# Designed miniproteins, single chains, continued (4), part 1

No score or structure here was measured in a lab: all are predicted.

Each design is a single chain, and the fold is of that chain. pLDDT is the mean over its residues in the fold that is shown.

## One batch from the design tools (miniprotein)

Design m12001
Fold by ESMFold2-Fast:
Structure m12001 (fold): chain A 68 residues (1-68)
Amino acid sequence: MASPEQQALARELARALVEAGEMTEEQAEKLVALLTSDAGRLYAELVLHDTRNPRARELARRLLELLA
């Protein structure tokens, strides 16, 4: 089970990506599920690498620090 902090960061990251126009709300819902799964670290790393949005990059980095 994902921690409340992990779940909150995952939702904030997905929201930032939608606001930046990098994904749809439906894609963001799927991303939250992936970020709060056992593969969460992998998906956070992919977002950090691929995003152009500074806020999304910061949130992905914070999520990776939490999952360390």
Scores: mean pLDDT 84

Design m12002
Fold by ESMFold2-Fast:
Structure m12002 (fold): chain A 74 residues (1-74)
Amino acid sequence: MEAQKLIEEAKKAYENGDLVKFLEIVDKLVEMGKYDEAIKFLREALEDARARGDRATQAVLESTLKYVEEKKKK
């Protein structure tokens, strides 16, 4: 439930072009140990960015997703 607010806020941030805030929220989820939630959110945001044709945001999301997946592995 609590993570839902962060996810919605992050989605709004990237929609508004504020990638710095978006990445800060993702990092917070990772630090909280919510790796699976961060990964699911990143995948959903990536699909949304693809639907919009936003290649720049797409690249950032792909990079961040890989980073979080590596963090979860360790």
Scores: mean pLDDT 75

Design m12003
Fold by ESMFold2-Fast:
Structure m12003 (fold): chain A 84 residues (1-84)
Amino acid sequence: MIEEIKKLLEELAKKRGLSEENKKALEENLKILEKAEKEEQELALYSAKVSLDEEARRKIEALARAGAPNEELIEETKRLAEKL
């Protein structure tokens, strides 16, 4: 489960040629996933995928800055992560 998620994130990182800053963020997100409950693990995975994609990350940040409710932020994060 968590090992599969970790492998997926590492493959995405390798495919996109992540910077050292993004690699550090990935390591922190993987550590959080290890401690989270199942529902939180899924949400953390989607958030991690979005954080690795600059365009997707900017879209979520823009929505948050505009004051979008948490539910809409979660839905958009999942939608963007599915395409990654």
Scores: mean pLDDT 68

Design m12004
Fold by ESMFold2-Fast:
Formats: sequence, C-alpha cells, structure tokens
Structure m12004 (fold): chain A 73 residues (1-73)
Amino acid sequence: EEPDWEEGVEINEQRIEQNPNSSASWYGLGTSYGNLQQYDQAIDYYQRSLDLDPNNTRARQNLDQTRQNQQQS
C-alpha cells in the first residue's frame, strides 16, 4: 500500500513550521514531491535538507536520482 504523498507534504510542512532547522523534515518534503513527480520542488527541498546537514547521504542520493528523472521526462 503506497503512502499518501500529498498527506506527507502537509505533515512535513507542519513539522517545518515547528522546527525549520530539521533536515529530516525538508528531506521528507523532497521525498513526497519527488513521488508526486514534482521534481523542481523535490530538488529544492532536498537541497534545503543538505544545507542543514551536508552529510545526509540519502538526501544527496535522492537529489541526484530526482535530477536524472527530471532530465528523462
């Protein structure tokens, strides 16, 4: 059963309102928008996650994958 990615956006936006320095919450927004195929938004949010935690290898990997998906579309 696939997650509701639109609900994931709302949840992570609320988390960011409470803690805008949460790399994990920005990563969550990137993942949600990426799965919704909104690649420009996903890239922006993954970059914000990496600005807060440059060692977040999952965010880097997903950023690179999202850029590839955007170029293939």
Scores: mean pLDDT 81

Design m12005
Fold by ESMFold2-Fast:
Structure m12005 (fold): chain A 87 residues (1-87)
Amino acid sequence: MVPSREELEAIRKQSDEAQLAAFEALAAELVRAYEEGAPEEVIRAMEQALLDLYVWALDTSDNEALHARMQALLTAVGRAGRAARAA
């Protein structure tokens, strides 16, 4: 499911662990969307939501471990997207 602006704002107010869990869930849904050939509009909305959460974490949190984990997930998602489109 593509998160709404209100859902993203709620995630941003949660603990780092809760933010990471939500980010991991969205990343997994995006990988599935790539694999299932979801509509481009849905994929783009999910990619934007994932990037928006990452940028927010960079701007508002000093938690380098959170940033590193989010960055690793973004790298994995990007790799999965490229693999799905190449197949």
Scores: mean pLDDT 78

Design m12006
Fold by ESMFold2-Fast:
Structure m12006 (fold): chain A 78 residues (1-78)
Amino acid sequence: PLDKTPEKIEEIKRKAEELDQLVFGSLEERKAIVKKRFKEEIEKAKKEGNEERVEKIKEAEKKLLEILEEAERKREAE
């Protein structure tokens, strides 16, 4: 049962694009959704009293926002 790498790559790309379109619209909408989701995670970590987790989540939020912006810039460049 050998699989063709191009077929699997295409499926992954389609799912990634569908998720991007389904979850995110414009860059502004994407940032709003990301911030909303991370706000919920931060509140959950606060309820657990885990200050280290709160800080880690904030760092992850910043990193994800930068990744989204970089991905959009690359898309515009090509």
Scores: mean pLDDT 71

Design m12007
Fold by ESMFold2-Fast:
Structure m12007 (fold): chain A 72 residues (1-72)
Amino acid sequence: SAFDRLPPETKRRAAELYYAGYSAAEIARELGISVGTARGGIRAIQELEAELRKQGLNPSLAEQIELFGARR
């Protein structure tokens, strides 16, 4: 997706903003990306969270952010 092509630092920042309660529009504005790209990122974060829960993993917030930043 367009979001997955962003630099790792930008993906980590998007996850930080998401966990801070920012909306897709607010994340898009802060990162200079489209709202559609930000929505794609939020879905990807939620999918990663669901997969980690399914596997019985409980990573810290910082670990979740780093894992998301490493996503391609």
Scores: mean pLDDT 79

Design m12008
Fold by ESMFold2-Fast:
Structure m12008 (fold): chain A 69 residues (1-69)
Amino acid sequence: MQRQQLQQQLQQQADMHDRRADLSIGQARRYLDLGRQDPSSRDGYLKNSDGLLNLSQHHRNVSQSLRDL
């Protein structure tokens, strides 16, 4: 019983991290579009986009690690 509950919790955590990764990619794309429309703020939007892409990769790595347990 305890092992099945732990496995379900790990699966839920993995699913949450996958969802967060997808949201971060979506936000990164929006920042890239904003940077194209407003060149005066482009460096800030590119930095935010890079941060979100790194965050997305982190969440995917965590999700994969949880699923591989």
Scores: mean pLDDT 83

Design m12009
Fold by ESMFold2-Fast:
Structure m12009 (fold): chain A 89 residues (1-89)
Amino acid sequence: SVKEKIKELLEKELEKRAEKSPLPEEEKEEYVKRAREKIDELVEETLKYLEELLKQGRSLEELREQAREALAEGIEAAELGLGIIEAYG
């Protein structure tokens, strides 16, 4: 499913970003854990929002802008998900 693929790609990208981060390992693990807890909700909300915009005839570029605006509050993982969704379009 699209949700499963997006979640898997988001988790892999979070792991890469955590490894690259200069933060202590404990803080990295907590960040990844928190992001994972919200990934399922973010993926579901993102897909619903994007599907609604597509039905309205919005362009892919406008979809990206609107989805980033809606998901930019709080979680960097949401921006990663948007990049992956664009790769499917």
Scores: mean pLDDT 59

Design m12010
Fold by ESMFold2-Fast:
Structure m12010 (fold): chain A 80 residues (1-80)
Amino acid sequence: MQSIRDSITRRINSMTRDQFIEQARKSGMSDDQIRFAQSMRGSERVAMMALRMGRPDLARSLQGLTMDQAIDVMSRSLTR
């Protein structure tokens, strides 16, 4: 569990918000998906990661969460 959370945190901290957006565009993510992720307060990078993994349901669950809360939700979702 902690290992997965640490991996997610490390990935997020290794890239800026702008680098995450650029990676999302290069990976074929739609403008609507990027806009949806950007509409989230503080959790936009975690939401973009979830969308890139093909988990729009998970990305939607991150609405209104802080970055730390979003990392916790994503970590728990990936451990089951």
Scores: mean pLDDT 73

Design m12011
Fold by ESMFold2-Fast:
Structure m12011 (fold): chain A 83 residues (1-83)
Amino acid sequence: AAAEAARRAGAEAFLGTTIGDAGLASFQRDRDTLPAVIAELDREARRLEELYRETGDRRYLRRAAVLYAARGVLEAALALAEA
């Protein structure tokens, strides 16, 4: 609940402050592209986790965490747009 609420709040802030009402309407119409973007972020995050396992370099872990966070915000934005 708390993590979901935080992701939703982040998605709402992103949609409200970054792209505005016109951007949200466009996003809602074009949301069929978003699952592909989410899948690409997940794939890149997993690749970075693999690089961390191979190298021990925490920079890959930090980058993977950022991509997982972005994916979570986009998933919340997609759910909001489809509501």
Scores: mean pLDDT 67

Design m12012
Fold by ESMFold2-Fast:
Structure m12012 (fold): chain A 96 residues (1-96)
Amino acid sequence: SMSPLTEEDKERRKKLLEEEKEELKKKLKETKPEDPIHKLIEIILKVIENPESDLEEEKKKLEEVVSTLEGATEEDKELGKAQLEGLREEALEFRE
């Protein structure tokens, strides 16, 4: 059954999203700029911070970064793009 989102539920989810954002910022500081994971975190943070964007540039950058990863498949690129879309939807729901 659908559970209606209360104002309290929205506030909890906003807090979780902000906590995830801060955790990603910490991981970004722990990685080197040339590392693929650093570039992936930058893309994710850009999506969370700018959810009103159309994601075309972010999806393209994700595909390019994933292509540099050892053993990366076409399925990995599609999953990554779907994950960015999900993050954008969550950020739009609970950001301002």
Scores: mean pLDDT 76

Design m12013
Fold by ESMFold2-Fast:
Structure m12013 (fold): chain A 74 residues (1-74)
Amino acid sequence: KKVEEAIERVRRIADAAITAIKLSKHPLQIRDIAEAAENELRRIGKETSPEVQKAADEAIERVRKAADEQIKKL
């Protein structure tokens, strides 16, 4: 139950960050959004379980990839 809630929260944080990144036209803003999301995801992973940490690590990679791709398109 708590693990499922944490995984769902991880997914929501990543999706929100990726959406914000795609709407941003400034490299510095994109980096700030990505960094804030990565820090929150790392915190959730460390405070929960290995299953949630794995989901958080995958989410961090998705956020980083979205930020890099958006910056390259600017």
Scores: mean pLDDT 85

Design m12014
Fold by ESMFold2-Fast:
Structure m12014 (fold): chain A 70 residues (1-70)
Amino acid sequence: SKNFDLGLTLLYEAQNDEDLKEAENYLNKVDLSKPEICLMLYQILANAEKFGLSDDAVNVIKSKLKKCET
């Protein structure tokens, strides 16, 4: 998905709060109720905490994963 790919790219490349907000806006356009998207977010979260995604970006992913658990 273009919105998913753009949202993730912005999270990995985020330099400021505006980048994080833009990433979150793209991720909000993705259907996070779909298991496939949720699996990819879990994998990214696992890798991000090991390989240097910012704490703010990790928190964005965690907030989206809460929708997956509902």
Scores: mean pLDDT 75

Design m12015
Fold by ESMFold2-Fast:
Structure m12015 (fold): chain A 55 residues (1-55)
Amino acid sequence: SPLEEVKQFGLDRLEAGESLPDAVKAANELMDQKGLSEKEKTEVIIELYEYYKRL
């Protein structure tokens, strides 16, 4: 799904050593391109933040 694709995209960027703000920015650009809802965007951002906290 587009939601899963964007989540994986953001997580991959964090795993590659990109900063949280840069990964979030890149994920937001992809989310806008794929037409995700505000609720879906919020879910992606929360998962990126929680993943980053566990790094």
Scores: mean pLDDT 83

Design m12016
Fold by ESMFold2-Fast:
Structure m12016 (fold): chain A 64 residues (1-64)
Amino acid sequence: MENAIFIDTEGDEEKLKELAEWALKNAPPGTKIVLYSKTNRELAEEAARALRAKGHQVTLIYER
């Protein structure tokens, strides 16, 4: 059984922040988070960095 959270940012900074804060508050330590980004890699990288700093496992997926 894998606990995984999927976040699609679509370049929306406000939604990215909301979803990252939700995950930080509600995800158990060590939760696997998959962050999907279509256009804005920098926002996705910053969100991943913050989540990893809290001990979560983060996988980034980019669409061309």
Scores: mean pLDDT 68

Design m12017
Fold by ESMFold2-Fast:
Structure m12017 (fold): chain A 80 residues (1-80)
Amino acid sequence: GVIEALERGIEAAKAGNKDEAIRYFQKAVELARADPRLPQEVIDAAETALKAVQNGDYDTAIRYAEEALRLAREALRKAA
């Protein structure tokens, strides 16, 4: 799901693995767009993380991906 994609993307970014981080953040954006339980803020944060890692800004990518993860966990908890 979106949580696992964000977590793997963050791990890849922390390891400096740009290609893997891009793949997981792309997957997170696609999964977030497909999930009606997730607010626009999750999609926006995940897209910002994707753009940051594409530009080699791993610190910004990690920060926004962690925010997307926090918001996704909160939204899914409320939807249960």
Scores: mean pLDDT 87

Design m12018
Fold by ESMFold2-Fast:
Structure m12018 (fold): chain A 77 residues (1-77)
Amino acid sequence: VAERARELAELARRAGEAGEMEPEEAELAVYVYEALAEGKVDKEEIEERMKKLLEKYVSEEEAERLAKEFADYVASL
């Protein structure tokens, strides 16, 4: 699991560098996968980063709800 998470973090980093992913999306993906690989999941940090990203696409209330659900899911892994 940790090895796969590290691999996914590297892929996300490369996708961001290649312009295949928005920089903010790549940064969030790298952060989440590295946190999973190290076993140091900070739910509040993931929630804040996801909320900031989602605020571009949905309402603030919806972004907050979805970010919390995402952070809870990541922490359950």
Scores: mean pLDDT 77

Design m12019
Fold by ESMFold2-Fast:
Structure m12019 (fold): chain A 86 residues (1-86)
Amino acid sequence: MSLEEVKEAARKAGERLRKLADESTNPEDREFLRRVAEILDRASEAENKQEAETLLVFAIIEASMSPNEEARKIALDLIDEVLAKL
């Protein structure tokens, strides 16, 4: 996988998490999902592949621990689309 492909995957996942946060009725869940989206935004702006991958892994771990099923699904999609192909 190229750095460009990793950054694009991070950007798309961040957009999905922000949308999910906006749809959430729980303020703590909204804040948590927005923080994970911010990590993915940093991954999408990373200067090198190792930085992008490190931030992506942090975002995946955080999203995987979410009480929200859709957030966990986004984490699994990222594992399949990016980490499994590295």
Scores: mean pLDDT 81

Design m12020
Fold by ESMFold2-Fast:
Structure m12020 (fold): chain A 110 residues (1-110)
Amino acid sequence: SSMEIEELKKKILELIEKLGEKGIKVQSGDDTYEFKIEILDKEKFKVRVTLKNLNTGEVWETELDSFGELEEELKRIYEFIKKSKSLNPESEKILEELMELIEKRRKLLS
C-alpha cells in the first residue's frame, strides 16, 4: 500500500542518517577505508556515498538519485566489507538492515 511504502521510505532515511553519523570503517590490506552516506534531498531522494582512504586521504564520491541505485551501491559496499575486515560491526548491521528495507520496498512496488 502507499502508506506502507511511505513508512518504509521514512525508516530507510532514518537508517541512512544513522549510518551517515557512524560511518563504515574497513581494513583492506594495510589501508583503512571509511564509507559515508549523506542525504542531500529527502523528498526527491538524493544521497551521496563517499569512500575515503584514511591512510592516503584519497576520496571517491558518487551521487545516487534512486532507491535502486542506492541498493546496487550498498551491495558493492557489502561485497567489499565481506572481502575485508570490518572495524565497526554496528555499522555493518545497520547496512544489512538498510538493504533489507530497500528490498522490501522494491517488492511492494512490483
Scores: mean pLDDT 84

Design m12021
Fold by ESMFold2-Fast:
Structure m12021 (fold): chain A 89 residues (1-89)
Amino acid sequence: SKAVEAGRLAAEAGILAAQGNPEALPLGIAGALGGIGGVAQYEFTGDEKGAAEDALAGAEVALEAAKKGHPEGVKLAEKAIELAKEALE
């Protein structure tokens, strides 16, 4: 599922952001939880579009966190945004 992949990548991006800069920790955790929430929504409801909306929100927060000093996290968050948007088409 593209929504599940987006949620997983958003979670990874958030975790990497939190590890890279202490100032990114709150946003990194929030982004990771958003990504996990998208995955959980799909597992419990089967709603691909709803899960993709949650993953997109988490990925955007993870991207802002990763911009504080984690280039790999930025790439993962951008890929998560791309996949979430594709799942919403």
Scores: mean pLDDT 82

Design m12022
Fold by ESMFold2-Fast:
Structure m12022 (fold): chain A 81 residues (1-81)
Amino acid sequence: SLEDEIKALLLKMQAELFKKQVDEYIENNKDLSEEQKAEIKRLVDEGMEKVNKYIKEGKVDEAEKFLRETAEKVQEILEKS
């Protein structure tokens, strides 16, 4: 449906923005160890690749859920730092 196509486009944009913002945040964060930065980068890269795969497969709800879960995991690492 048109609604699903719009949701897919918005999710793709949100995923790209999320990755950019996380990359900028960790690059400028002096309190994070290099190991924590590497783990966050890996998690985001792998997570966004999977989100994009779900979008390509028409699994919009799975993509949205996975984007949310990836963001939650990143927040958990940052809060423990």
Scores: mean pLDDT 84

Design m12023
Fold by ESMFold2-Fast:
Structure m12023 (fold): chain A 68 residues (1-68)
Amino acid sequence: SIDEFIEQEVRELRENIRNLKQPSLGAISQLIQEQVTRLKERISDPDQLRQAIQRLMKEGMDEYLRLS
């Protein structure tokens, strides 16, 4: 399902951020941008896509702040 796909993408983002040797806003932005490309390919509904992107941005920022 799309919900399971989004949950998997969130878990992958958090893991990738935790594994960064030099965390930076640029590195995290790049990770999110790569995942947004995958979301655009899988999610055809604009509202669902917008919500999924917002969730990745929130989760990525929250994880980055934990590293600070």
Scores: mean pLDDT 84

Design m12024
Fold by ESMFold2-Fast:
Structure m12024 (fold): chain A 144 residues (1-144)
Amino acid sequence: ATLEEIAEKVRRALQLLQQALQLVQQALDLLHRAARNPETRKADLERARQLLQQALQLVQEALELVKEAAKADSANKEKYEQAGRLLEEARRALQEAIKLTQESYKSGGEKIKEAMAKVQAALRLLQEAIQQTQDALAAVEARL
């Protein structure tokens, strides 16, 4: 792979992660509202679940791109591997958040606080993975 091809792949991974971050943030806002407003709770929980499921798909696609970049760009391998580990942890946190959101829907809100904690964990992990991926992109672009 050329440095330009690596840079394009890393930029695509960043775009997907930034989209996932926005969806996860929107899901967290909906969970906060569901915790406070019984009248909108079921609709907010269902919408949050849908947004988290979309974010999970974007994170999975970005993870594959980061793994491919790690194989193509040995100079930044450690940064891609660190981003990959953070994305695997974010993926697990999102899967748990989806499950807890579904359980909250069935129970009338008993698991919302636990779901929020997992969404907050996913946000932190995604932000750190974005930073590692941005640092790797800057290093690749400096060599163009």
Scores: mean pLDDT 91

Design m12025
Fold by ESMFold2-Fast:
Structure m12025 (fold): chain A 90 residues (1-90)
Amino acid sequence: DAAANLERARRLGEEAERAAAAGDIERAARLAVEAVRAYAKTLKDKKAAEALVKVAEYLAKAMVAKAKGDEKAAAEYEAKAKEVLAEYLK
């Protein structure tokens, strides 16, 4: 099923790029997270898969917060993404 998940990740990533180009940041963020989740299913390292999904979720929330003008929430979500990455690298 790895091939199906890779194809799904590619298609969702392309849809996310089109949504971002159209200025639909909430749709772009949602599709980008779905693409990362599909890609993560192909990874043998479950810790890496979980870290990738959590980072993507926080970065997506940060992008949506910035689009709404909530710079404080965006900074807090970006900090949470960095915490997840730092914890994975331990």
Scores: mean pLDDT 87

Design m12026
Fold by ESMFold2-Fast:
Structure m12026 (fold): chain A 83 residues (1-83)
Amino acid sequence: HHMEELARKYREEARKVLDELGELAKKNPSLQRGVEAAREAFEAGDYLAAATVFRQIAEKGDKVTGELARKAAELFRKIVELE
């Protein structure tokens, strides 16, 4: 159904943003811990917890990292809304 297809699309987009943040985190140890925690929540299917972690990453990161983290958090909120 359309809602399930849309949720899958948002999950795929969130995974791509996670991968981008993971590359940035390789050069920033403080960001690495947050990205790892968010990835664990995402893989566990806990999208609300993942969104919360990404909100914290956005508050502590630089402008580019913050923009990617906000995008991931927004995608997770949309996934929850489609449940």
Scores: mean pLDDT 77

Design m12027
Fold by ESMFold2-Fast:
Structure m12027 (fold): chain A 97 residues (1-97)
Amino acid sequence: GAMAARLAAQQARLERERKLGEFGNDAIKDMRDAGTAALAASGGSVEAMRQAIQDAVDKWSKKAAEEFSPEEAERIRKGLQAQGDRIATELANEVAA
């Protein structure tokens, strides 16, 4: 009946929102971990940190293209780039003494 169809649609929507949220959280964590690891390995090189974050952005953008629709993957790619730029700025400010 209509109620069963509505519940199925709601569950499918919640599952999609959960998958998108988990993907974003995993990507942000990986970008921050990569930037922090690059800083530690390079003795505080901001250039090495920015490169590591960009590599993580590119990696997760490729994963998005494999897991999501082309339109969703493009939106995710833009969001990942914005988050990567923000994380790079935050870590660069932490290194500035």
Scores: mean pLDDT 85

Design m12028
Fold by ESMFold2-Fast:
Formats: structure tokens, C-alpha cells, sequence
Structure m12028 (fold): chain A 75 residues (1-75)
């Protein structure tokens, strides 16, 4: 449980930093951070699927949020 929440927190932080790097023109670094953000969210979702629906739903919502933010930012 604790590990999944830490992964979600890191995923959100990496997403924020990726968008900040994009605004500064550091596209390659932003893409790397965006990829890491999605990997962390997916790991949290896998833990959620094993632990229970409340955590799974939370992880899926965060994963979709990150996916939408990155897709919009990198368009």
C-alpha cells in the first residue's frame, strides 16, 4: 500500500517537472521525465490491481490524469 502511494506521488511530481522543462525548451529531458512518470503510475496500478478496487481506481485515475496532461503538453 505505502509503496503504491509513493509511486503515485513521484509520478505526479515527475509530470509537473516534465511540463516545467517543456516550458523552458528542454524537450528531450521533458520526454524522459514524462516516460518515467507513466512507468511509476503503471507500477502503482499493478499494485492496486492486487490490493483492491479502491487503490486500483485511484491509481487508474492518476494514470489517466498523467496521460492526458502529457499528451496535451507534447502536442
Amino acid sequence: MREAYELLAQAIEKTRKAIELLKKGNVDEAKKLGKESMEYAEKALEIGREVGPALEDTAEAVRKYIEEKLEKAFK
Scores: mean pLDDT 80

Design m12029
Fold by ESMFold2-Fast:
Structure m12029 (fold): chain A 60 residues (1-60)
Amino acid sequence: SLRDKLTDEQKEELINKLQSLGLSREEAEKLLDESDIEGIAKALDVDGLTEEKLLEALSS
């Protein structure tokens, strides 16, 4: 699961970012629980987002 690869701080950062773009907390958490990289990419308006690139961005 994507959640298992993220620290608690990275999870909250991603959830807060998704909420700032108009998603509910429940919708944001569902994207993380389902490891829906395409859904996250669509919400963030980022083309070609991979799980590796997402993890690298949140590790900065």
Scores: mean pLDDT 78

Design m12030
Fold by ESMFold2-Fast:
Structure m12030 (fold): chain A 66 residues (1-66)
Amino acid sequence: SPRIEEIVRETMALFDELVARGVPLDQAGLAAAWHLAELLKDFPLEEQKEAIEKFTEEFRRRLAEL
């Protein structure tokens, strides 16, 4: 879903911003996860699953690049 991909991108942008400002990786990751959860709470379960899977993949990719 383009909307889910947008939400995941915005959540990863928040993570990148926090890391750039010197927030520890674990705290930045937790903040991004909480932000994603808040955005997803009104979405159908299948779209929530899609977003969580996409976020997990992007998060792992970002950690490998740091």
Scores: mean pLDDT 83

Design m12031
Fold by ESMFold2-Fast:
Structure m12031 (fold): chain A 80 residues (1-80)
Amino acid sequence: ALDEQLRELDALARLTPQLSPENAVEAGKSVLDRIARVQPDFRAITEEGKRRLEAAEKSSPEKIQELINETIARLRAAAA
């Protein structure tokens, strides 16, 4: 389950430069909400990730991609 959601988040990170910042943030928050539903133990990490994405909604696609990748790294570390 978590591996599937992490693959979805990885795919989103790669697509981020092709999306508007608003759509990238909305898509990222949607995947993070799904991760929290499947793995509630990671809710603190997913909620922090969502807050960081919301703060970056007026930023460049590169910054949004960076924040998604940072959240993926935190989720992978917590799952290790």
Scores: mean pLDDT 82

Design m12032
Fold by ESMFold2-Fast:
Structure m12032 (fold): chain A 68 residues (1-68)
Amino acid sequence: DVLSQLEQVKQLSQKRGDDETKQGVDLVIQWLKEGDIKRAKWGVESLYYSQKDPEIQQRLGQILAALE
């Protein structure tokens, strides 16, 4: 479930003080709930390429692959 994976990324980002990634994930979750898959995918791509934490980046990459 993509939403569950996004919630895990949000929790990791919050724990590690990455407020920007946390805020971005919240926005992606809202877009998915609204059915805007195109914007959600763009948001995950943006977070993935800007991410410096390897664990968070790996999880974002898995989410991006699931958003086919």
Scores: mean pLDDT 86

Design m12033
Fold by ESMFold2-Fast:
Structure m12033 (fold): chain A 64 residues (1-64)
Amino acid sequence: MTEEQKKVFEKAKPLIEKIFLENPDKYPTDKVAVEAAIEKMKEQGFSDEDIELLKEYAEKISET
C-alpha cells in the first residue's frame, strides 16, 4: 500500500465508517466496505484518481 493510497483511505474513512454502521452485517469485511464506499465517493465528487487509488487498495486487501 502506497502513502498516497493511505491518504485517500483516511479521506474516505468517515464514509466507510458510516457504511459499516448502517449495514454491519452486509459489509462484514473492510474490502467490501471500501468497495461500497468507492461507489458513493464517485457520487460525492471525489476525483477519479482518488477512486482508482482506493480500488487498488481494496484489491490488495483481497490477497490477505
Scores: mean pLDDT 69

Design m12034
Fold by ESMFold2-Fast:
Structure m12034 (fold): chain A 99 residues (1-99)
Amino acid sequence: KEEEGKALYEKGLQALKDGNFVEARKLFEQAVKLFEEADPNSPLLAEAYVTLAHLYFIAGDFDKAIEYAKKAIEVAEKSGDRVLLTNARLILKNAEEAK
């Protein structure tokens, strides 16, 4: 459900601002599930995937960073969002190089 997903995404952004990366990841994962159910091709879903990929990269979980970056690429390609596509590809490259 998109509105519920947005509320969780905003809570995730606040947790990130507060430096609580573990809580932020949990909130973004919950937001992603709701966005997937609402619209699997949403640009907001692609943005949430990019955010999760980046957070997992910072946490040193490169397998999860790669997983979410690939999902972000798929959704961004369908939406035609070149900025999200570029960001997702950069995270993918950096995560693969950091392994």
Scores: mean pLDDT 83

Design m12035
Fold by ESMFold2-Fast:
Structure m12035 (fold): chain A 84 residues (1-84)
Amino acid sequence: MATRVGEPVAAKGGETVTLSATVTGPDGTYLVIAVAHSATDPSRILAARQSDPQQLRTGDTVTATLDVPASHGDVLVELYLRQL
């Protein structure tokens, strides 16, 4: 299951957002997922970026960068880890 990590970041269309978070799960292989969704409708995903599988340890810092398309207004960007 995917688990949200770190603090959500508010952004606007056209911005590039870099998110960093600490791995809180056990050591293992993870997908790092950044998701931008509408600030007013969390079910509406506007952009997403998924990494290749990464070997991570508890306490590691993960970073993801996501470009928010200029056609979108107010968004909330969140970082997720999915253990494989």
Scores: mean pLDDT 79

